# Designs tried in a protein design run: designed miniproteins, single chains, continued (3). Part 33

Each design is a single chain, and the fold is of that chain. pLDDT is the mean over its residues in the fold that is shown.

## One batch from the design tools (miniprotein)

Design m9124
Fold by ESMFold2-Fast:
Structure m9124 (fold): chain A 88 residues (1-88)
Amino acid sequence: STQDSLQQTSDTLRQMMQQGVDPRVVGQQVSTRLRQVQSVSTDPVVRRDVGYMVDMLQDMVRDGSMTRDHMQNVLSRVQTLQQRLQQQ
């Protein structure tokens, strides 16, 4: 489900941040997982916001600008989407 995919994405991102994984590697793996979330989601708000996050992450990975602050921002946005789906 979309909720399970978002939970797995959130858990993976937290784990990678705790382990000190290279932000570029984190961005690559998280963008791949978020594309999977987008492919299974029927909620247009989730699809659009996830798509925006994927585009942003791909640009930052390409440009080498990926930071821990960007990872925290993505985590917060994923958590907001999880809360939205739990209220429906």
Scores: mean pLDDT 82

Design m9125
Fold by ESMFold2-Fast:
Structure m9125 (fold): chain A 70 residues (1-70)
Amino acid sequence: MMDTLLTTVRGLLHHLGLSDETIDRVLEALEKGASYSELRDILLEAGVSEDDVDFFINGLKRAEALLEES
């Protein structure tokens, strides 16, 4: 479950053109149970636009829902 979610998240962040260091930071926070607000703050601090952050958070919510159903 978590491994599949992390792989999906990595793909979303890579699609946004983020550095490996930023991707690793987001994945580490997610593994530690960070809230969507905390993930948003990390991405904004890394220079990601609010539109791209909203895209990522919505993608994450859908991925989590899909994994819960499977």
Scores: mean pLDDT 77

Design m9126
Fold by ESMFold2-Fast:
Structure m9126 (fold): chain A 66 residues (1-66)
Amino acid sequence: EELVELGRQLLKDYFENGVEKTAEKLGVDPEKLKEIVDKALERIHNATSLEEIDEILREFAEEVLK
């Protein structure tokens, strides 16, 4: 729920502002952020339900912020 919306917002910011800007805002390495995003997008492409997408977005947000 809360982390799912955060994950969506993080992906939106990534596509709108680019990897460098988003990584700087989050205090994470740009290369690491790109890897995390690519992994999440691959999982989303293979998801078969909205529930799976929500789970992926939650895990994505947790991985980026921890």
Scores: mean pLDDT 79

Design m9127
Fold by ESMFold2-Fast:
Structure m9127 (fold): chain A 78 residues (1-78)
Amino acid sequence: VSEEQLEIDVLVALSDIILAISKLAYKRGKLTVEDAERDIKILEEIREQARSLGATPEELAHIDANIEELKKILEELK
């Protein structure tokens, strides 16, 4: 496995962790609009980093799905 592929794997996993933490906070009534907006921005940065490292369409689609799920949560908070 290349160093770039390991970094992509970490970024994909990190996107899953960020979404999971945000969903847990949401279910506990602890997630604010500001928290969700910050986390979406972080996920978008993760997506761009993965793309620059040569992430596959499937890897990018995985991160994009996490972004869209968090955006749905943000709309429910508004």
Scores: mean pLDDT 90

Design m9128
Fold by ESMFold2-Fast:
Structure m9128 (fold): chain A 100 residues (1-100)
Amino acid sequence: SLEELLKRVDELLDQIAASTDWEEVVRLLHEIEEIIQEAIETLPKEEALSFLEYVRERFEKAFAEKLAKETDPELRERYEEDRDLFLKQIDTAIEYLKSL
């Protein structure tokens, strides 16, 4: 259900914001990508779009919090790259759904 997917994403995004391990953040991002794919395949178009727009906003907030706390400049640069790539993936998925 939409509610279950939203809850799962919220829990993963909270873990990303709190994590101090880059490898853990990458694993959590992959789990969110799997949930996004599940949402696109299982939800009606309108619900899938609402879900992706919610994930985008929540992701930006979680990563802004993550970057604000990060003191290692090399790790900050990696997180900024991970953020930009993930946002592009979400934006592409949103555009794809809107084209249907």
Scores: mean pLDDT 86

Design m9129
Fold by ESMFold2-Fast:
Structure m9129 (fold): chain A 66 residues (1-66)
Amino acid sequence: MIVIDLAGKTLEEAKAELEKARASGKPVYIGNLSRELIEKLSPELLQKVTTRWLTPEEIDAILAEL
């Protein structure tokens, strides 16, 4: 499992971190979200991000919304 912290990151920086985590093929836990990410994500993906680790497929869905 990979843990990432997106607090204070721009949308582009957060996207780059997510792409790097996705490339690992491991589940990803996002400890903190930036305001820009919260505003961009659908309610369904935001709920998943705040409650558990994400599969690579769920990271792909998040990247598609960014």
Scores: mean pLDDT 78

Design m9130
Fold by ESMFold2-Fast:
Formats: sequence, structure tokens, C-alpha cells
Structure m9130 (fold): chain A 74 residues (1-74)
Amino acid sequence: SAEDEEIRKKIELMAEAEAERARAEFPETLTDEQLEEIKQAYIEQMLEQWRNANPAQRKRMIDVLNKFEEELRK
């Protein structure tokens, strides 16, 4: 659905930020392959949580993702 596509895009933004944070913290120890693995693991974990979530849990996840997106715009 369009909502599932929108949620995936928001999760991908958070995953990208986590990968960039890891790169900044460990620039000489993490390979590009390891950064991609971190990103993909985060995306998969969040999508599994979304698939198993009830409506109330999904609303909470949307609120968290929206707050993160707002922080990225600052």
C-alpha cells in the first residue's frame, strides 16, 4: 500500500543516519560492506516490527519516524 511505501522510506532515512553515525564514530574500522550490513539490518528489523505491530503500535512508530524526520530538517 502507499502507507507501507511511505513507512519504508522513513525507515530508510533513519537507517542511513545510523550508518553515517557509525562511519563518523569508527572511520578506520568499519568497511563500506559493514556499513551497508548495519543499514540493511536496521531496515529489516524495523519492517518486521511494523508487520507485527497492532494499530496502536503502528501509530507510535509513525510518531517516532515523523519526529526523526523533523529533526533531520533542522
Scores: mean pLDDT 79

Design m9131
Fold by ESMFold2-Fast:
Structure m9131 (fold): chain A 63 residues (1-63)
Amino acid sequence: SGEEIFRERLLPIFEGVGIGTAVPGLTLENLADVARRGLGSLPALSDEQAEEIRDFLDRGAAL
């Protein structure tokens, strides 16, 4: 499920770059809002990490 991928793959990335401090209570709903506001505005994320998040959102919306 999308929530499982979020917890296992994306949350560790966000925690590793300190996004949890900037976005307290990060959820799938909040993740979509962050993506709309621009993942490129988060300088701690690599292009590879941003691509993984975008891919998750695209696939999560299709399922």
Scores: mean pLDDT 59

Design m9132
Fold by ESMFold2-Fast:
Structure m9132 (fold): chain A 74 residues (1-74)
Amino acid sequence: SDTRMQSRRQILQFLQQVYNSGNPTRDQIRQMTDDFRRQGSSSMVIGSVDGWGNSDYTRDEIQQTINNLSSIIS
């Protein structure tokens, strides 16, 4: 459905933006997690976002999440 495709694209774009622009704040991660839960987003995406709230996420971890989400969109 259009709504699910739009949500997936929005999440992907957000992740790409974060990857390129620097570290998200705890408040940004918290808000994004809350939005994902309200929209019924997959546990996989929520889990990845929660992981960012922990100390020292890596660029590779974000890139892996981008790749995984991209495969689901297809």
Scores: mean pLDDT 61

Design m9133
Fold by ESMFold2-Fast:
Formats: sequence, structure tokens, C-alpha cells
Structure m9133 (fold): chain A 81 residues (1-81)
Amino acid sequence: MPKLSKEEMELVLRYQRQEMEKLMAQLPEEERARFQAEFDRLEARYREAIAAGDQEAAWETLREMARLMDEAERLVEELKR
């Protein structure tokens, strides 16, 4: 199914937040602060989109969060070497 309900998007957000917290715990303070700020900015944009009834913007924001998580995962892996 290509689109999620509001309730399903909330579950995706909760999952992404938990995974991002795990990734940030493995980063140095400076990098952690950057990813935290960026994630908070995206979550705020998601909440604004939901409040406006803009499901497309809300879904796009969740996709941007997933890309941010991919960046954090790559950085964590790089720092292990």
C-alpha cells in the first residue's frame, strides 16, 4: 500500500525516533548534537504537516528522517574504522 494512515505514520515516527536514539548514542557529542537538531527539525515539520492535513508532506518528512538515519548509520560504521 503506497500511503499510510495518520496512525501508521505515527508508528513509523516512533520507530524512527527509537532507532535514531540508538544511533546517536554511538556518535561523538558534536555529531550527536547535529543529528538531534536535524531530527527535531524534521519532527516539527512532520507535526506541522499533520496539523495542516498535508499527508504528502508528512510522508515526505518521514522519508527524509529515514535518509537522516542512513547518514547516521554510515557515520557510526565509519567511526568504527
Scores: mean pLDDT 82

Design m9134
Fold by ESMFold2-Fast:
Structure m9134 (fold): chain A 89 residues (1-89)
Amino acid sequence: MLSEEQKEKIAEVVKESYLELKEELEKNPPKSIEELEELLKKHAEKTQKKIFEIANGSTERVDLSKDKEVVEAYEELAKLVAELEKKLS
């Protein structure tokens, strides 16, 4: 079972990951849908690796749906991604 400290660290990593990706997309907007998908994939893989290191072999899933800061960061990123997809399609 994940400790509360591990759960808090995972929430922080996920939140920071969403904010960092948003900043990267704003500074260096992708020129094609393929570039957008590649950036999303690379960032997801990096975030999953960090989560795996914090979890230290635990397969327990952390429910972040009630973490307001994580949800807000995700919604801001999702809105930007949707606008970029619309512009690139």
Scores: mean pLDDT 80

Design m9135
Fold by ESMFold2-Fast:
Structure m9135 (fold): chain A 89 residues (1-89)
Amino acid sequence: MMEELREKAEKILKELEEIKKNASEPLTLSQEQKDALAMMNYEVYQALKEGKGSKEELEKAKLKGVEKTLLMKPEELEEFKKKLQEEVE
């Protein structure tokens, strides 16, 4: 199960990066991709706040965010996204 979770998280991360490159706004994202993007951005933001700005740390933060998305319930993700938007004002 660990290998499948990791591979799925890496796949979603790559899909999000490709969509971001190919669209000015990610209007065509699935709900799972939107949730992964929100969590990924949060983990990257937290890493930057802690002074962890290396490419390796940021990549690990992004992957951690996507993995959390896959492990959390949809209702928890929706509440998290609302709180994240309020905090990033």
Scores: mean pLDDT 68

Design m9136
Fold by ESMFold2-Fast:
Structure m9136 (fold): chain A 85 residues (1-85)
Amino acid sequence: MDAVMQKILDRARKLYEEGRLNPVEAAVPLIAALYMKDEEMAELLKKVLTEEQVELLRKVAEEEDEEAERKVLAALEPEAARLLA
């Protein structure tokens, strides 16, 4: 899982450098960054999201209870398949 999350973050960084990172494309990488506690990447991604979106995604990633963990994994599975293509 961590290797998949890192690949998601690497892809998001590349999209940001190319000027192609949109809020929709930033949402799942932000969950991954918060879950992995990558503060630098999380702050970069927060710049393209609204405060409400950031707060919701932070709660999903940082609560780390069984339900929050399940939601993070479910969100990453389809996006990981997309980014690994």
Scores: mean pLDDT 66

Design m9137
Fold by ESMFold2-Fast:
Structure m9137 (fold): chain A 66 residues (1-66)
Amino acid sequence: MSVTQLFAQYDVNGDGRLTRAQFIAAMQRLGFSVAAATAAYNRFRGADGLLSEAQFRAAVAWMRSQ
């Protein structure tokens, strides 16, 4: 599954945003731990606590580069 397809799968509301819970679940689907997903969430989330597709893509790229 592509990163774009994964984002769409967890964006249940279709609003172009992921909640913390949706983001962590998506990261676990990619094989990352809850701790690693939480670190990425805290690094890339917006001030509202949500992630756009661009922020999600940046977080996945950052996690894969570690």
Scores: mean pLDDT 81

Design m9138
Fold by ESMFold2-Fast:
Structure m9138 (fold): chain A 66 residues (1-66)
Amino acid sequence: SPEAETLRRMAEDMRKTAEDNRTTAERMLKEDPSMKDKVEELLRTADLGYEGARGLEEGADTLEAE
């Protein structure tokens, strides 16, 4: 369904953003350990992004199961 396809695209975009935040956080920590607080914020944001993507994928699966 178009709705399920939209949710899957949103999930993919959210996962990519989470991966970018994770990569950025790892780079920042290596370059400047004083950025620890910002790094922790980015890592939390990445984790929330992965959880959100999973929820969207589950939503799409539910729509297609009907």
Scores: mean pLDDT 84

Design m9139
Fold by ESMFold2-Fast:
Structure m9139 (fold): chain A 92 residues (1-92)
Amino acid sequence: WGVPAGIGGQRETKLPDAVVVTSVGSDKDQAEMTGLSLGKRKQKETGLPVLKLKVFKDPVSPNYVSITAVGKTEEIADEALEKAVAEWKKLS
């Protein structure tokens, strides 16, 4: 699995039993709302029951990054989210 460095905008990664969506926004609250909205849409599309979200300040820009993981179990969703956050911070 891998998430390419995002040059703005939305990214999606599909994994076994999980989907991860990354979005970038200039405002923390807006980034959180966007991530939650995307996650809920992915839950509806996939039928996966667990949604996890993290919002953090982008280390290389004034923007906020929202990463949302939708998974079959809490463990799968948490693992997918943690890996995506770590990859973003490493690539930024």
Scores: mean pLDDT 76

Design m9140
Fold by ESMFold2-Fast:
Structure m9140 (fold): chain A 93 residues (1-93)
Amino acid sequence: MIPPFTPEEAAETRAAIAGLLREISKMLKEGKVDEKLSNLIVAVNLLATALDAGGYREEAERVREGVSRIIDLINAGKYDEAAKEAEKLADEL
């Protein structure tokens, strides 16, 4: 079992996720749906897994659910809506 995150480590991980989500939002607003966008989504999921392992399961589940909605909107070609969901998720962290 990994030791639980300190409140500072959890806050730093949330800030990192929020930063990545804002970059995803920016790329979606610019219509840039490329490998870099996919890599940013993978990075968010890895940080959410770290947050879960650190004892912040409810916050990690919120991030995973938000990312799932963003991916569904991207697959539907709704990039402006996906960008808004990414920004909203970042603001809720």
Scores: mean pLDDT 86

Design m9141
Fold by ESMFold2-Fast:
Structure m9141 (fold): chain A 75 residues (1-75)
Amino acid sequence: MKLAYELAKKGFEAAKGLTPEQARGVGANAGYMAGSLLGPEEGKEAAIKAVDEVKDLMTPEQYEAAKKGAIEGAK
Protein backbone atom coordinates (compact mmCIF):
# COMPACT_ATOMS: atom_id res chain seq x y z
CA MET A 1 0.00 0.00 0.00
CA LYS A 2 2.62 2.59 1.00
CA LEU A 3 4.69 2.32 -2.19
CA ALA A 4 1.69 2.66 -4.53
CA TYR A 5 0.25 5.51 -2.44
CA GLU A 6 3.57 7.42 -2.31
CA LEU A 7 4.15 7.06 -6.07
CA ALA A 8 0.63 8.32 -6.85
CA LYS A 9 0.92 11.23 -4.40
CA LYS A 10 4.33 12.28 -5.78
CA GLY A 11 2.98 12.06 -9.33
CA PHE A 12 0.05 14.33 -8.51
CA GLU A 13 2.27 16.81 -6.62
CA ALA A 14 4.44 17.08 -9.76
CA ALA A 15 1.23 17.54 -11.78
CA LYS A 16 0.30 21.03 -10.49
CA GLY A 17 0.48 22.48 -14.01
CA LEU A 18 -1.26 19.63 -15.86
CA THR A 19 -4.35 19.97 -18.03
CA PRO A 20 -7.44 17.96 -16.94
CA GLU A 21 -6.73 15.49 -19.77
CA GLN A 22 -3.16 14.97 -18.52
CA ALA A 23 -4.41 14.69 -14.92
CA ARG A 24 -6.77 11.89 -15.99
CA GLY A 25 -3.81 10.09 -17.58
CA VAL A 26 -1.74 10.46 -14.41
CA GLY A 27 -4.69 9.13 -12.40
CA ALA A 28 -5.11 6.14 -14.73
CA ASN A 29 -1.41 5.26 -14.45
CA ALA A 30 -1.51 5.62 -10.65
CA GLY A 31 -4.64 3.45 -10.45
CA TYR A 32 -3.10 0.80 -12.70
CA MET A 33 0.10 0.67 -10.63
CA ALA A 34 -1.84 0.55 -7.35
CA GLY A 35 -4.17 -2.17 -8.67
CA SER A 36 -1.18 -4.20 -9.89
CA LEU A 37 0.60 -3.95 -6.51
CA LEU A 38 -2.37 -4.19 -4.10
CA GLY A 39 -5.21 -5.77 -6.05
CA PRO A 40 -8.15 -3.97 -7.67
CA GLU A 41 -10.10 -3.03 -4.50
CA GLU A 42 -7.16 -1.90 -2.33
CA GLY A 43 -5.43 -0.31 -5.31
CA LYS A 44 -8.53 1.73 -6.15
CA GLU A 45 -8.81 2.92 -2.52
CA ALA A 46 -5.10 3.83 -2.35
CA ALA A 47 -5.21 5.76 -5.65
CA ILE A 48 -8.36 7.67 -4.62
CA LYS A 49 -6.81 8.54 -1.23
CA ALA A 50 -3.65 9.81 -2.94
CA VAL A 51 -5.72 12.08 -5.24
CA ASP A 52 -7.75 13.31 -2.23
CA GLU A 53 -4.53 14.11 -0.27
CA VAL A 54 -3.28 16.40 -3.08
CA LYS A 55 -6.72 17.83 -3.97
CA ASP A 56 -5.64 21.34 -2.87
CA LEU A 57 -2.85 21.30 -5.49
CA MET A 58 -5.32 20.84 -8.36
CA THR A 59 -8.23 22.70 -9.89
CA PRO A 60 -11.67 21.06 -9.41
CA GLU A 61 -11.53 19.92 -13.06
CA GLN A 62 -8.09 18.34 -12.62
CA TYR A 63 -9.20 16.63 -9.40
CA GLU A 64 -12.32 15.12 -11.00
CA ALA A 65 -10.32 13.95 -14.04
CA ALA A 66 -7.53 12.43 -11.90
CA LYS A 67 -10.03 10.66 -9.62
CA LYS A 68 -11.93 9.17 -12.57
CA GLY A 69 -8.65 8.04 -14.13
CA ALA A 70 -7.54 6.40 -10.88
CA ILE A 71 -10.83 4.50 -10.57
CA GLU A 72 -10.67 3.30 -14.20
CA GLY A 73 -6.96 2.40 -14.05
CA ALA A 74 -7.28 0.28 -10.90
CA LYS A 75 -9.72 -2.10 -12.61
Scores: mean pLDDT 71

Design m9142
Fold by ESMFold2-Fast:
Structure m9142 (fold): chain A 74 residues (1-74)
Amino acid sequence: SRKQKELEILEELKKKYEGKDPEMVFAVDLYKVELEQGREAMERLLREAKGFDPEVLRKKYREIKKKVEEELKK
């Protein structure tokens, strides 16, 4: 149930940033992959990302994780 709630929050965040912040959209996908497939799969997706700065993606990933944690507290 918690994982399902996290995935629902991630879907809403993706819709919010779609067309506005492509790095935040990718960061949502990183966290989805981590929840569904684990940390190693997320790290692989991050390393295979072309056209993005991996440090910027890691920062945006942490922002997405914090936003999900805040929504779960409501």
Scores: mean pLDDT 84

Design m9143
Fold by ESMFold2-Fast:
Structure m9143 (fold): chain A 61 residues (1-61)
Amino acid sequence: RLSPHEREALRLLHEAYETLPEEDVEALVKAVRDASAAGASPEELARLLRERMEELRRRQE
């Protein structure tokens, strides 16, 4: 079973795969992977995803 923070991170990644260009998704996945390797918590990963996706969404306006 996944924690609420893990579920939120997975939900955000799924949303990114559906709504963002492949290049942006690849960069986002790399950033999450690198942060996770550096010891980021699920809460920190969810925050990173929200912030990066909001930035990417703003650029598409």
Scores: mean pLDDT 77

Design m9144
Fold by ESMFold2-Fast:
Structure m9144 (fold): chain A 65 residues (1-65)
Amino acid sequence: MLEAAEEALRALEAGDVEGAKRLLETLLPYDPEGARAAIEALEAGDVERAREIVRGLVTLFRLLS
């Protein structure tokens, strides 16, 4: 979970939107609201909002580990 969220953030920082979406899809079973919101932001072209949501997911999964 944490590793996938960190990889998704790294992909977004590198401009790999499609890679980030694939990683976020793997997080849907663990945090469906956050992962869906990030995917929806990327589908809308709002990469900065997606990055903020994914930063929140990284923080959340770190607290849960």
Scores: mean pLDDT 82

Design m9145
Fold by ESMFold2-Fast:
Structure m9145 (fold): chain A 80 residues (1-80)
Amino acid sequence: EEERKRELEALKEALEIVLSEEDPEEALEKVKEFLEKLVEEGKITKEQAEHILTIVEDLMAKGKKALEAALKQIEEELKE
């Protein structure tokens, strides 16, 4: 599941960007730029980028604890 692993890696990095940035608007812009570069480089598809962005936006709306919990879950999935 190479595509799934790349998508999870991209989601992990996107969540790390959000958690490192206190301004939610700046965090979201950085995530969008990050995902756009990955699509341009062929590392993920546009559909995967849209899916990741939707997940990030939903988790941001739920708050920092939801972001932290999601990041931990993804890290565990990537180690397996």
Scores: mean pLDDT 81

Design m9146
Fold by ESMFold2-Fast:
Structure m9146 (fold): chain A 68 residues (1-68)
Amino acid sequence: AEEALRAALGRLQEAVARVLSSSPEKAQQAKQLLQEREQALIDAYNASVADAVALLEELTARLEAILA
């Protein structure tokens, strides 16, 4: 369970780094997405590891969509 959380966080960090290294417009879209979902991530983390992993994977997919 903890390994899955670390892996999901690592994937999110990689996606964030790639978006921040792209255009300013894509970086701004990523910032807005992360700010909007910050409270949901805190709530998921406090609820369960599975909920936290699922939300982190969703955020990573959305960041990858911004890069596409």
Scores: mean pLDDT 78

Design m9147
Fold by ESMFold2-Fast:
Structure m9147 (fold): chain A 77 residues (1-77)
Amino acid sequence: SMAEKRAENLEKIADKAVKTAELFEKEGRYDVAAQAYRDAANLYREAASLSTGPRAQELRKKADEYEKKANELEKKA
């Protein structure tokens, strides 16, 4: 469906945001890393809302994980 394709695209964008966040975190740029992880978390949540069953659960877990990382890095910035 179109919703499934949109969810796949959102997950891919979120994955790229995670890669960007990991790079900034490695560089000690905690403020921009936190924003990138937060963006990724939001994209995973949107993808989850367009998905069902185990896939939606997996995407929600990713969103929770990266939201937690963003919160931790904001405390270091």
Scores: mean pLDDT 90

Design m9148
Fold by ESMFold2-Fast:
Structure m9148 (fold): chain A 115 residues (1-115)
Amino acid sequence: ISPEEGIKLGEEALGLSGSPDPEKAIEAGELAAKAAKSKDPEAARLAALAAAGLSGSEDPEAAILAGEAAANAAKSKDPEAVKLALGAAKRLLSSEDPEAKELGEKAKEIAEKNL
C-alpha cells in the first residue's frame, strides 16, 4: 500500500483501538494489520501502537488481529516500530486465546531478531 494510505489506516486503527465496543476493536485490528504491511516508518509505528492498545482486548478476534499487526510491524526497518511491536507481542503472551498467543510469540521472535 502507499505511504499515505498506510498512515491513514494506522491513524484510524489507533483512534479505534481504545474503544470498549468489540466491533470497533475488530475494525481497529483489521486497519492496524493493513497499516503494518506498509513500508512507511510512520505507518508501522501507528500500527504497532494500535496493536499494543488491542493486545489487552478480551475479544479473541481483536487480539488475533493485534498479533498479526505486531508481527508485521516487527519486520519494519524503523527501530521505534519494532520496539512498539515487541511491547504488543509481550502483552499477547498473556492472552487466553492460543492463536493470539502464538502470534505474540512470533512477533517477539521477529522483533528481537531486528533489534
Scores: mean pLDDT 80

Design m9149
Fold by ESMFold2-Fast:
Structure m9149 (fold): chain A 68 residues (1-68)
Amino acid sequence: SLEEALQQMEDHGLRKQAEVDAAKKQGQQLAQQDPSKRQQYLDQMHQRIGQLAQESRDFGQEKLEQAA
């Protein structure tokens, strides 16, 4: 049902947001521990966040198609 699809999308979004928050925390912590590699760690963090955003978009599209 549409309601089940929306709930699954919400649950997935919450899990992905937790992964984004963890990636931000880890990237910032590593950048603070080794300032000489700060830009490298921040770039890796941004790449991971971009990947998680794409995964969320793909999941949402799939669930909406299944509910239609």
Scores: mean pLDDT 79

Design m9150
Fold by ESMFold2-Fast:
Parts: C-alpha cells; structure tokens; sequence
Structure m9150 (fold): chain A 67 residues (1-67)
C-alpha cells in the first residue's frame, strides 16, 4: 500500500542516523500526493535545528494523516 511504498522510499534516502533533509521530505511527500498544507504541517512539527526530520516520525505522521 501507499504507506509501505513510502517506508521503502524513506529507507533508500535516510542517512546513518535515520534522518532525512527537509528538501528530501518535501520531494517524497509531494511525489506521494500529499498537499502543500499537509507537507508543511508535518515538516514544521518534526524538523530539527539542522533542517532534518526523523524518518520514523515522518511515517508516524503520515499514518495519522491517512487515519
């Protein structure tokens, strides 16, 4: 399903600490059909001071959005 495909894509781009850049997160979430508003909400909530997001937390946020 969509969530499994997202998880696979995140595994391909995640760094050694399990994190992805804001730019990578925007590209992936947009490619999966999420709206700009939803993408911005996820990024704003999960981004750290270095401009990165925890990939597991991105998956959890997407699961919440999908219900």
Amino acid sequence: GKLEELQKRLREVVDENGRISVETAREILRSFGFSQETIDEIIDRLVDENGTLDAVRVLEAVREVLG
Scores: mean pLDDT 86

Design m9151
Fold by ESMFold2-Fast:
Structure m9151 (fold): chain A 63 residues (1-63)
Amino acid sequence: EELKRTLLKLADGQNLSVEEGRRLFAALDLDGDGYISREEAEKVVAKLDLTPEEKERILSLFK
């Protein structure tokens, strides 16, 4: 649920804290210097209880 909230904050154009960013990267099995691809974002949103609109908003960030 924390990860879901973090992704929605990012989709709303809000800045993430270092801890929020780390939690997001951990969910993608990625630490340190990294880049979140659209494919990785799709895998994460598929695991979360998100509406279709929330998924589209998040995925639009990774165009």
Scores: mean pLDDT 68

Design m9152
Fold by ESMFold2-Fast:
Structure m9152 (fold): chain A 76 residues (1-76)
Amino acid sequence: MKKPKLVVLILNETGKVEEEDLKEAEERAKAGAKHAGAGETEIRLLTGKTPKEATELAYKLRTEEGDYAVVLEGRG
């Protein structure tokens, strides 16, 4: 069986988060995934999506697709 992948959803609801902040969030997500022993890691930028839409997508990825999914704000 394929190992579940880790999907990191970086939320940029207003489109105002700077690209450097998004890059830092991606870097932290990749480091955390490797440390946690996650298999494949996919990072998605959710520009213009609401927190509700991001949470619903994460829920679907976990329950319907069998992947691991987390939501991060692109600015921390």
Scores: mean pLDDT 69

Design m9153
Fold by ESMFold2-Fast:
Structure m9153 (fold): chain A 94 residues (1-94)
Amino acid sequence: MAEEAVARAEALQPLADKAFASLPEDVRREVLERIHAVAERAKAAGLEDLGAQIVADVLEAAARAYEAGASPEEIAEEVMRVVDEGERRIDELA
């Protein structure tokens, strides 16, 4: 349900923001664009609830990697893997 996913994303946002801020500007821009793109694709497919869950999962991945002391490269790779998995889930349900 979208409300639970949105609340989870909001709770994770401060730590995820620190994770994203640790990335080089170009990498951060690409990562944020990909997160926005997957959310918009879910919305276009009529899967807004799934889109909200994917965004929350992405923010959780970023936050956990950052807390674990992962490098900026590792944070970006982990986030992009979660985005790719989200796109696959959208394709399976659309």
Scores: mean pLDDT 84

Design m9154
Fold by ESMFold2-Fast:
Structure m9154 (fold): chain A 63 residues (1-63)
Amino acid sequence: SEEIDAAAHALSQEFGVPEGQIRAELLATVDDFSRGFRIEPSPGIVALAVDVVRLDLEAEARR
């Protein structure tokens, strides 16, 4: 997904975490939401996954 790739790149630059690691986390989060809601991945689910991963990265930066 172009949206996932763009988000992974942006978060990698912001937090200094490898882009591949963030992409894997975003894909796992999108997959979990899609299975939970029983719907195809959508821009809304991708946006929610980005918000969740961003919060996790911010929490780690505060430790």
Scores: mean pLDDT 79

Design m9155
Fold by ESMFold2-Fast:
Structure m9155 (fold): chain A 110 residues (1-110)
Amino acid sequence: SMAEEKIKELAKKMKEILEEGLKLAEEYVKKGDFEKAAEVIKKTLEEVKKLLTEIGDILTENDAPIELIEKVQELNRLLIEAEEAVTEKDLEKALEKIREAIKKLEEILK
């Protein structure tokens, strides 16, 4: 359906943003610049939240498969956990949650 195609387009953009943010944050962690790593993660999560809101709007306006709704809810939970980890200064946990979110997006894109 057109709604599913739009969700997949947004999911692809989210994955690209998360992968780029993850790579940059890991480079800062490797350099010992934990403050810049945290800033990169926060900015990445903020950009991805905007796209997730658009996906949520599409899901509420369309009769979407339950499995897709559940995957999007799990994705949202992982992104919230990543944001909480950054707030707690647990960068290792934040990066792990971002990796899990990327895997969830890969499942949505199948």
Scores: mean pLDDT 88

Design m9156
Fold by ESMFold2-Fast:
Structure m9156 (fold): chain A 64 residues (1-64)
Amino acid sequence: AAVLTDEQAEAVARSLKEAGISGETAQRLLLRMVKEGLLSPESAVRIARALQREGIPVDVEAVA
């Protein structure tokens, strides 16, 4: 699977914020997508960091 760029990760984080997703829900979603092979761990970390920059509390270490 291709690794997301920082710009792509920021776009995903913005979409999740616009959808009103909580940090807990976003963290669970990222973990499930990594476990199911839909998202690389590196991409999940980039999205989690982008979510933190948007003010959504996510544990980056938990998705790594």
Scores: mean pLDDT 80

Design m9157
Fold by ESMFold2-Fast:
Structure m9157 (fold): chain A 70 residues (1-70)
Amino acid sequence: SEEIKKKLGDLELKRLFLEHVLASQEWVLENYGDKLTPEQVAQLRRGIENTRAAIEEYKKEIDKLKKELE
């Protein structure tokens, strides 16, 4: 249905946005980690973990909706 397709598109955009956020967070940790305090590194690592968890939740919802279209 068109409604499911629109919802799928919205979720795909949210997943894509978070994947870019994750890549940015990982890039900062890799390239600037030595310039950050231990507390900032710990906060960034928690942020990475939270972003990965959110991506996995969106992937699950996307897969569920794709099965409804098949």
Scores: mean pLDDT 88

Design m9158
Fold by ESMFold2-Fast:
Structure m9158 (fold): chain A 91 residues (1-91)
Amino acid sequence: MTLDEMLDFLEAYIEQQLKEGKISEEEAKEALAALEEMRRNGPSAAELASMRFSVLLLQGSEEFLELLKEKVKKFGGSKKAEETIKKLEEK
């Protein structure tokens, strides 16, 4: 899984948590800003390891997959988001 794929996963998960009211808009904004920073400047080794672990935990989530599909439809889809959906559906 590429950095972009992991960031797309985590972004979709944060958006789902916000949609379900499990986190505040402030918390979601801060988390999304951190992911955007990592997308621009690259993550540290520790951040990369943490992201891989988080994605592994989320890969079995049907709710996460559904949110990612909604996001692709809304934003016209990044190729990375579409590839991520396909990989999740293959499991």
Scores: mean pLDDT 64

Design m9159
Fold by ESMFold2-Fast:
Structure m9159 (fold): chain A 85 residues (1-85)
Amino acid sequence: DVVKNGGDSIPVAESEEKVLVVEIDVKSDGTKTTYTGYVGILDKKTGKLVEPKKLVAVSTDYDEVLKKGVEEARKIGEKEGLTLL
């Protein structure tokens, strides 16, 4: 079992103090690759998460996880008053 983290981190929305990102973790067991999508808000001054990451999707299809992650991130960004990128 091999875990590769931080394979992608995609900024979707931002403010002066924060950036909202979609993070896709990659896990391979030699027979299949699984992608896990999270949405997180980072503080621009510290580079740290403002609150725990939200799990949004798990799939063997990267494009499906990316699409669901971006859709949820845009929704959260609009709710939090962030500027969509």
Scores: mean pLDDT 78

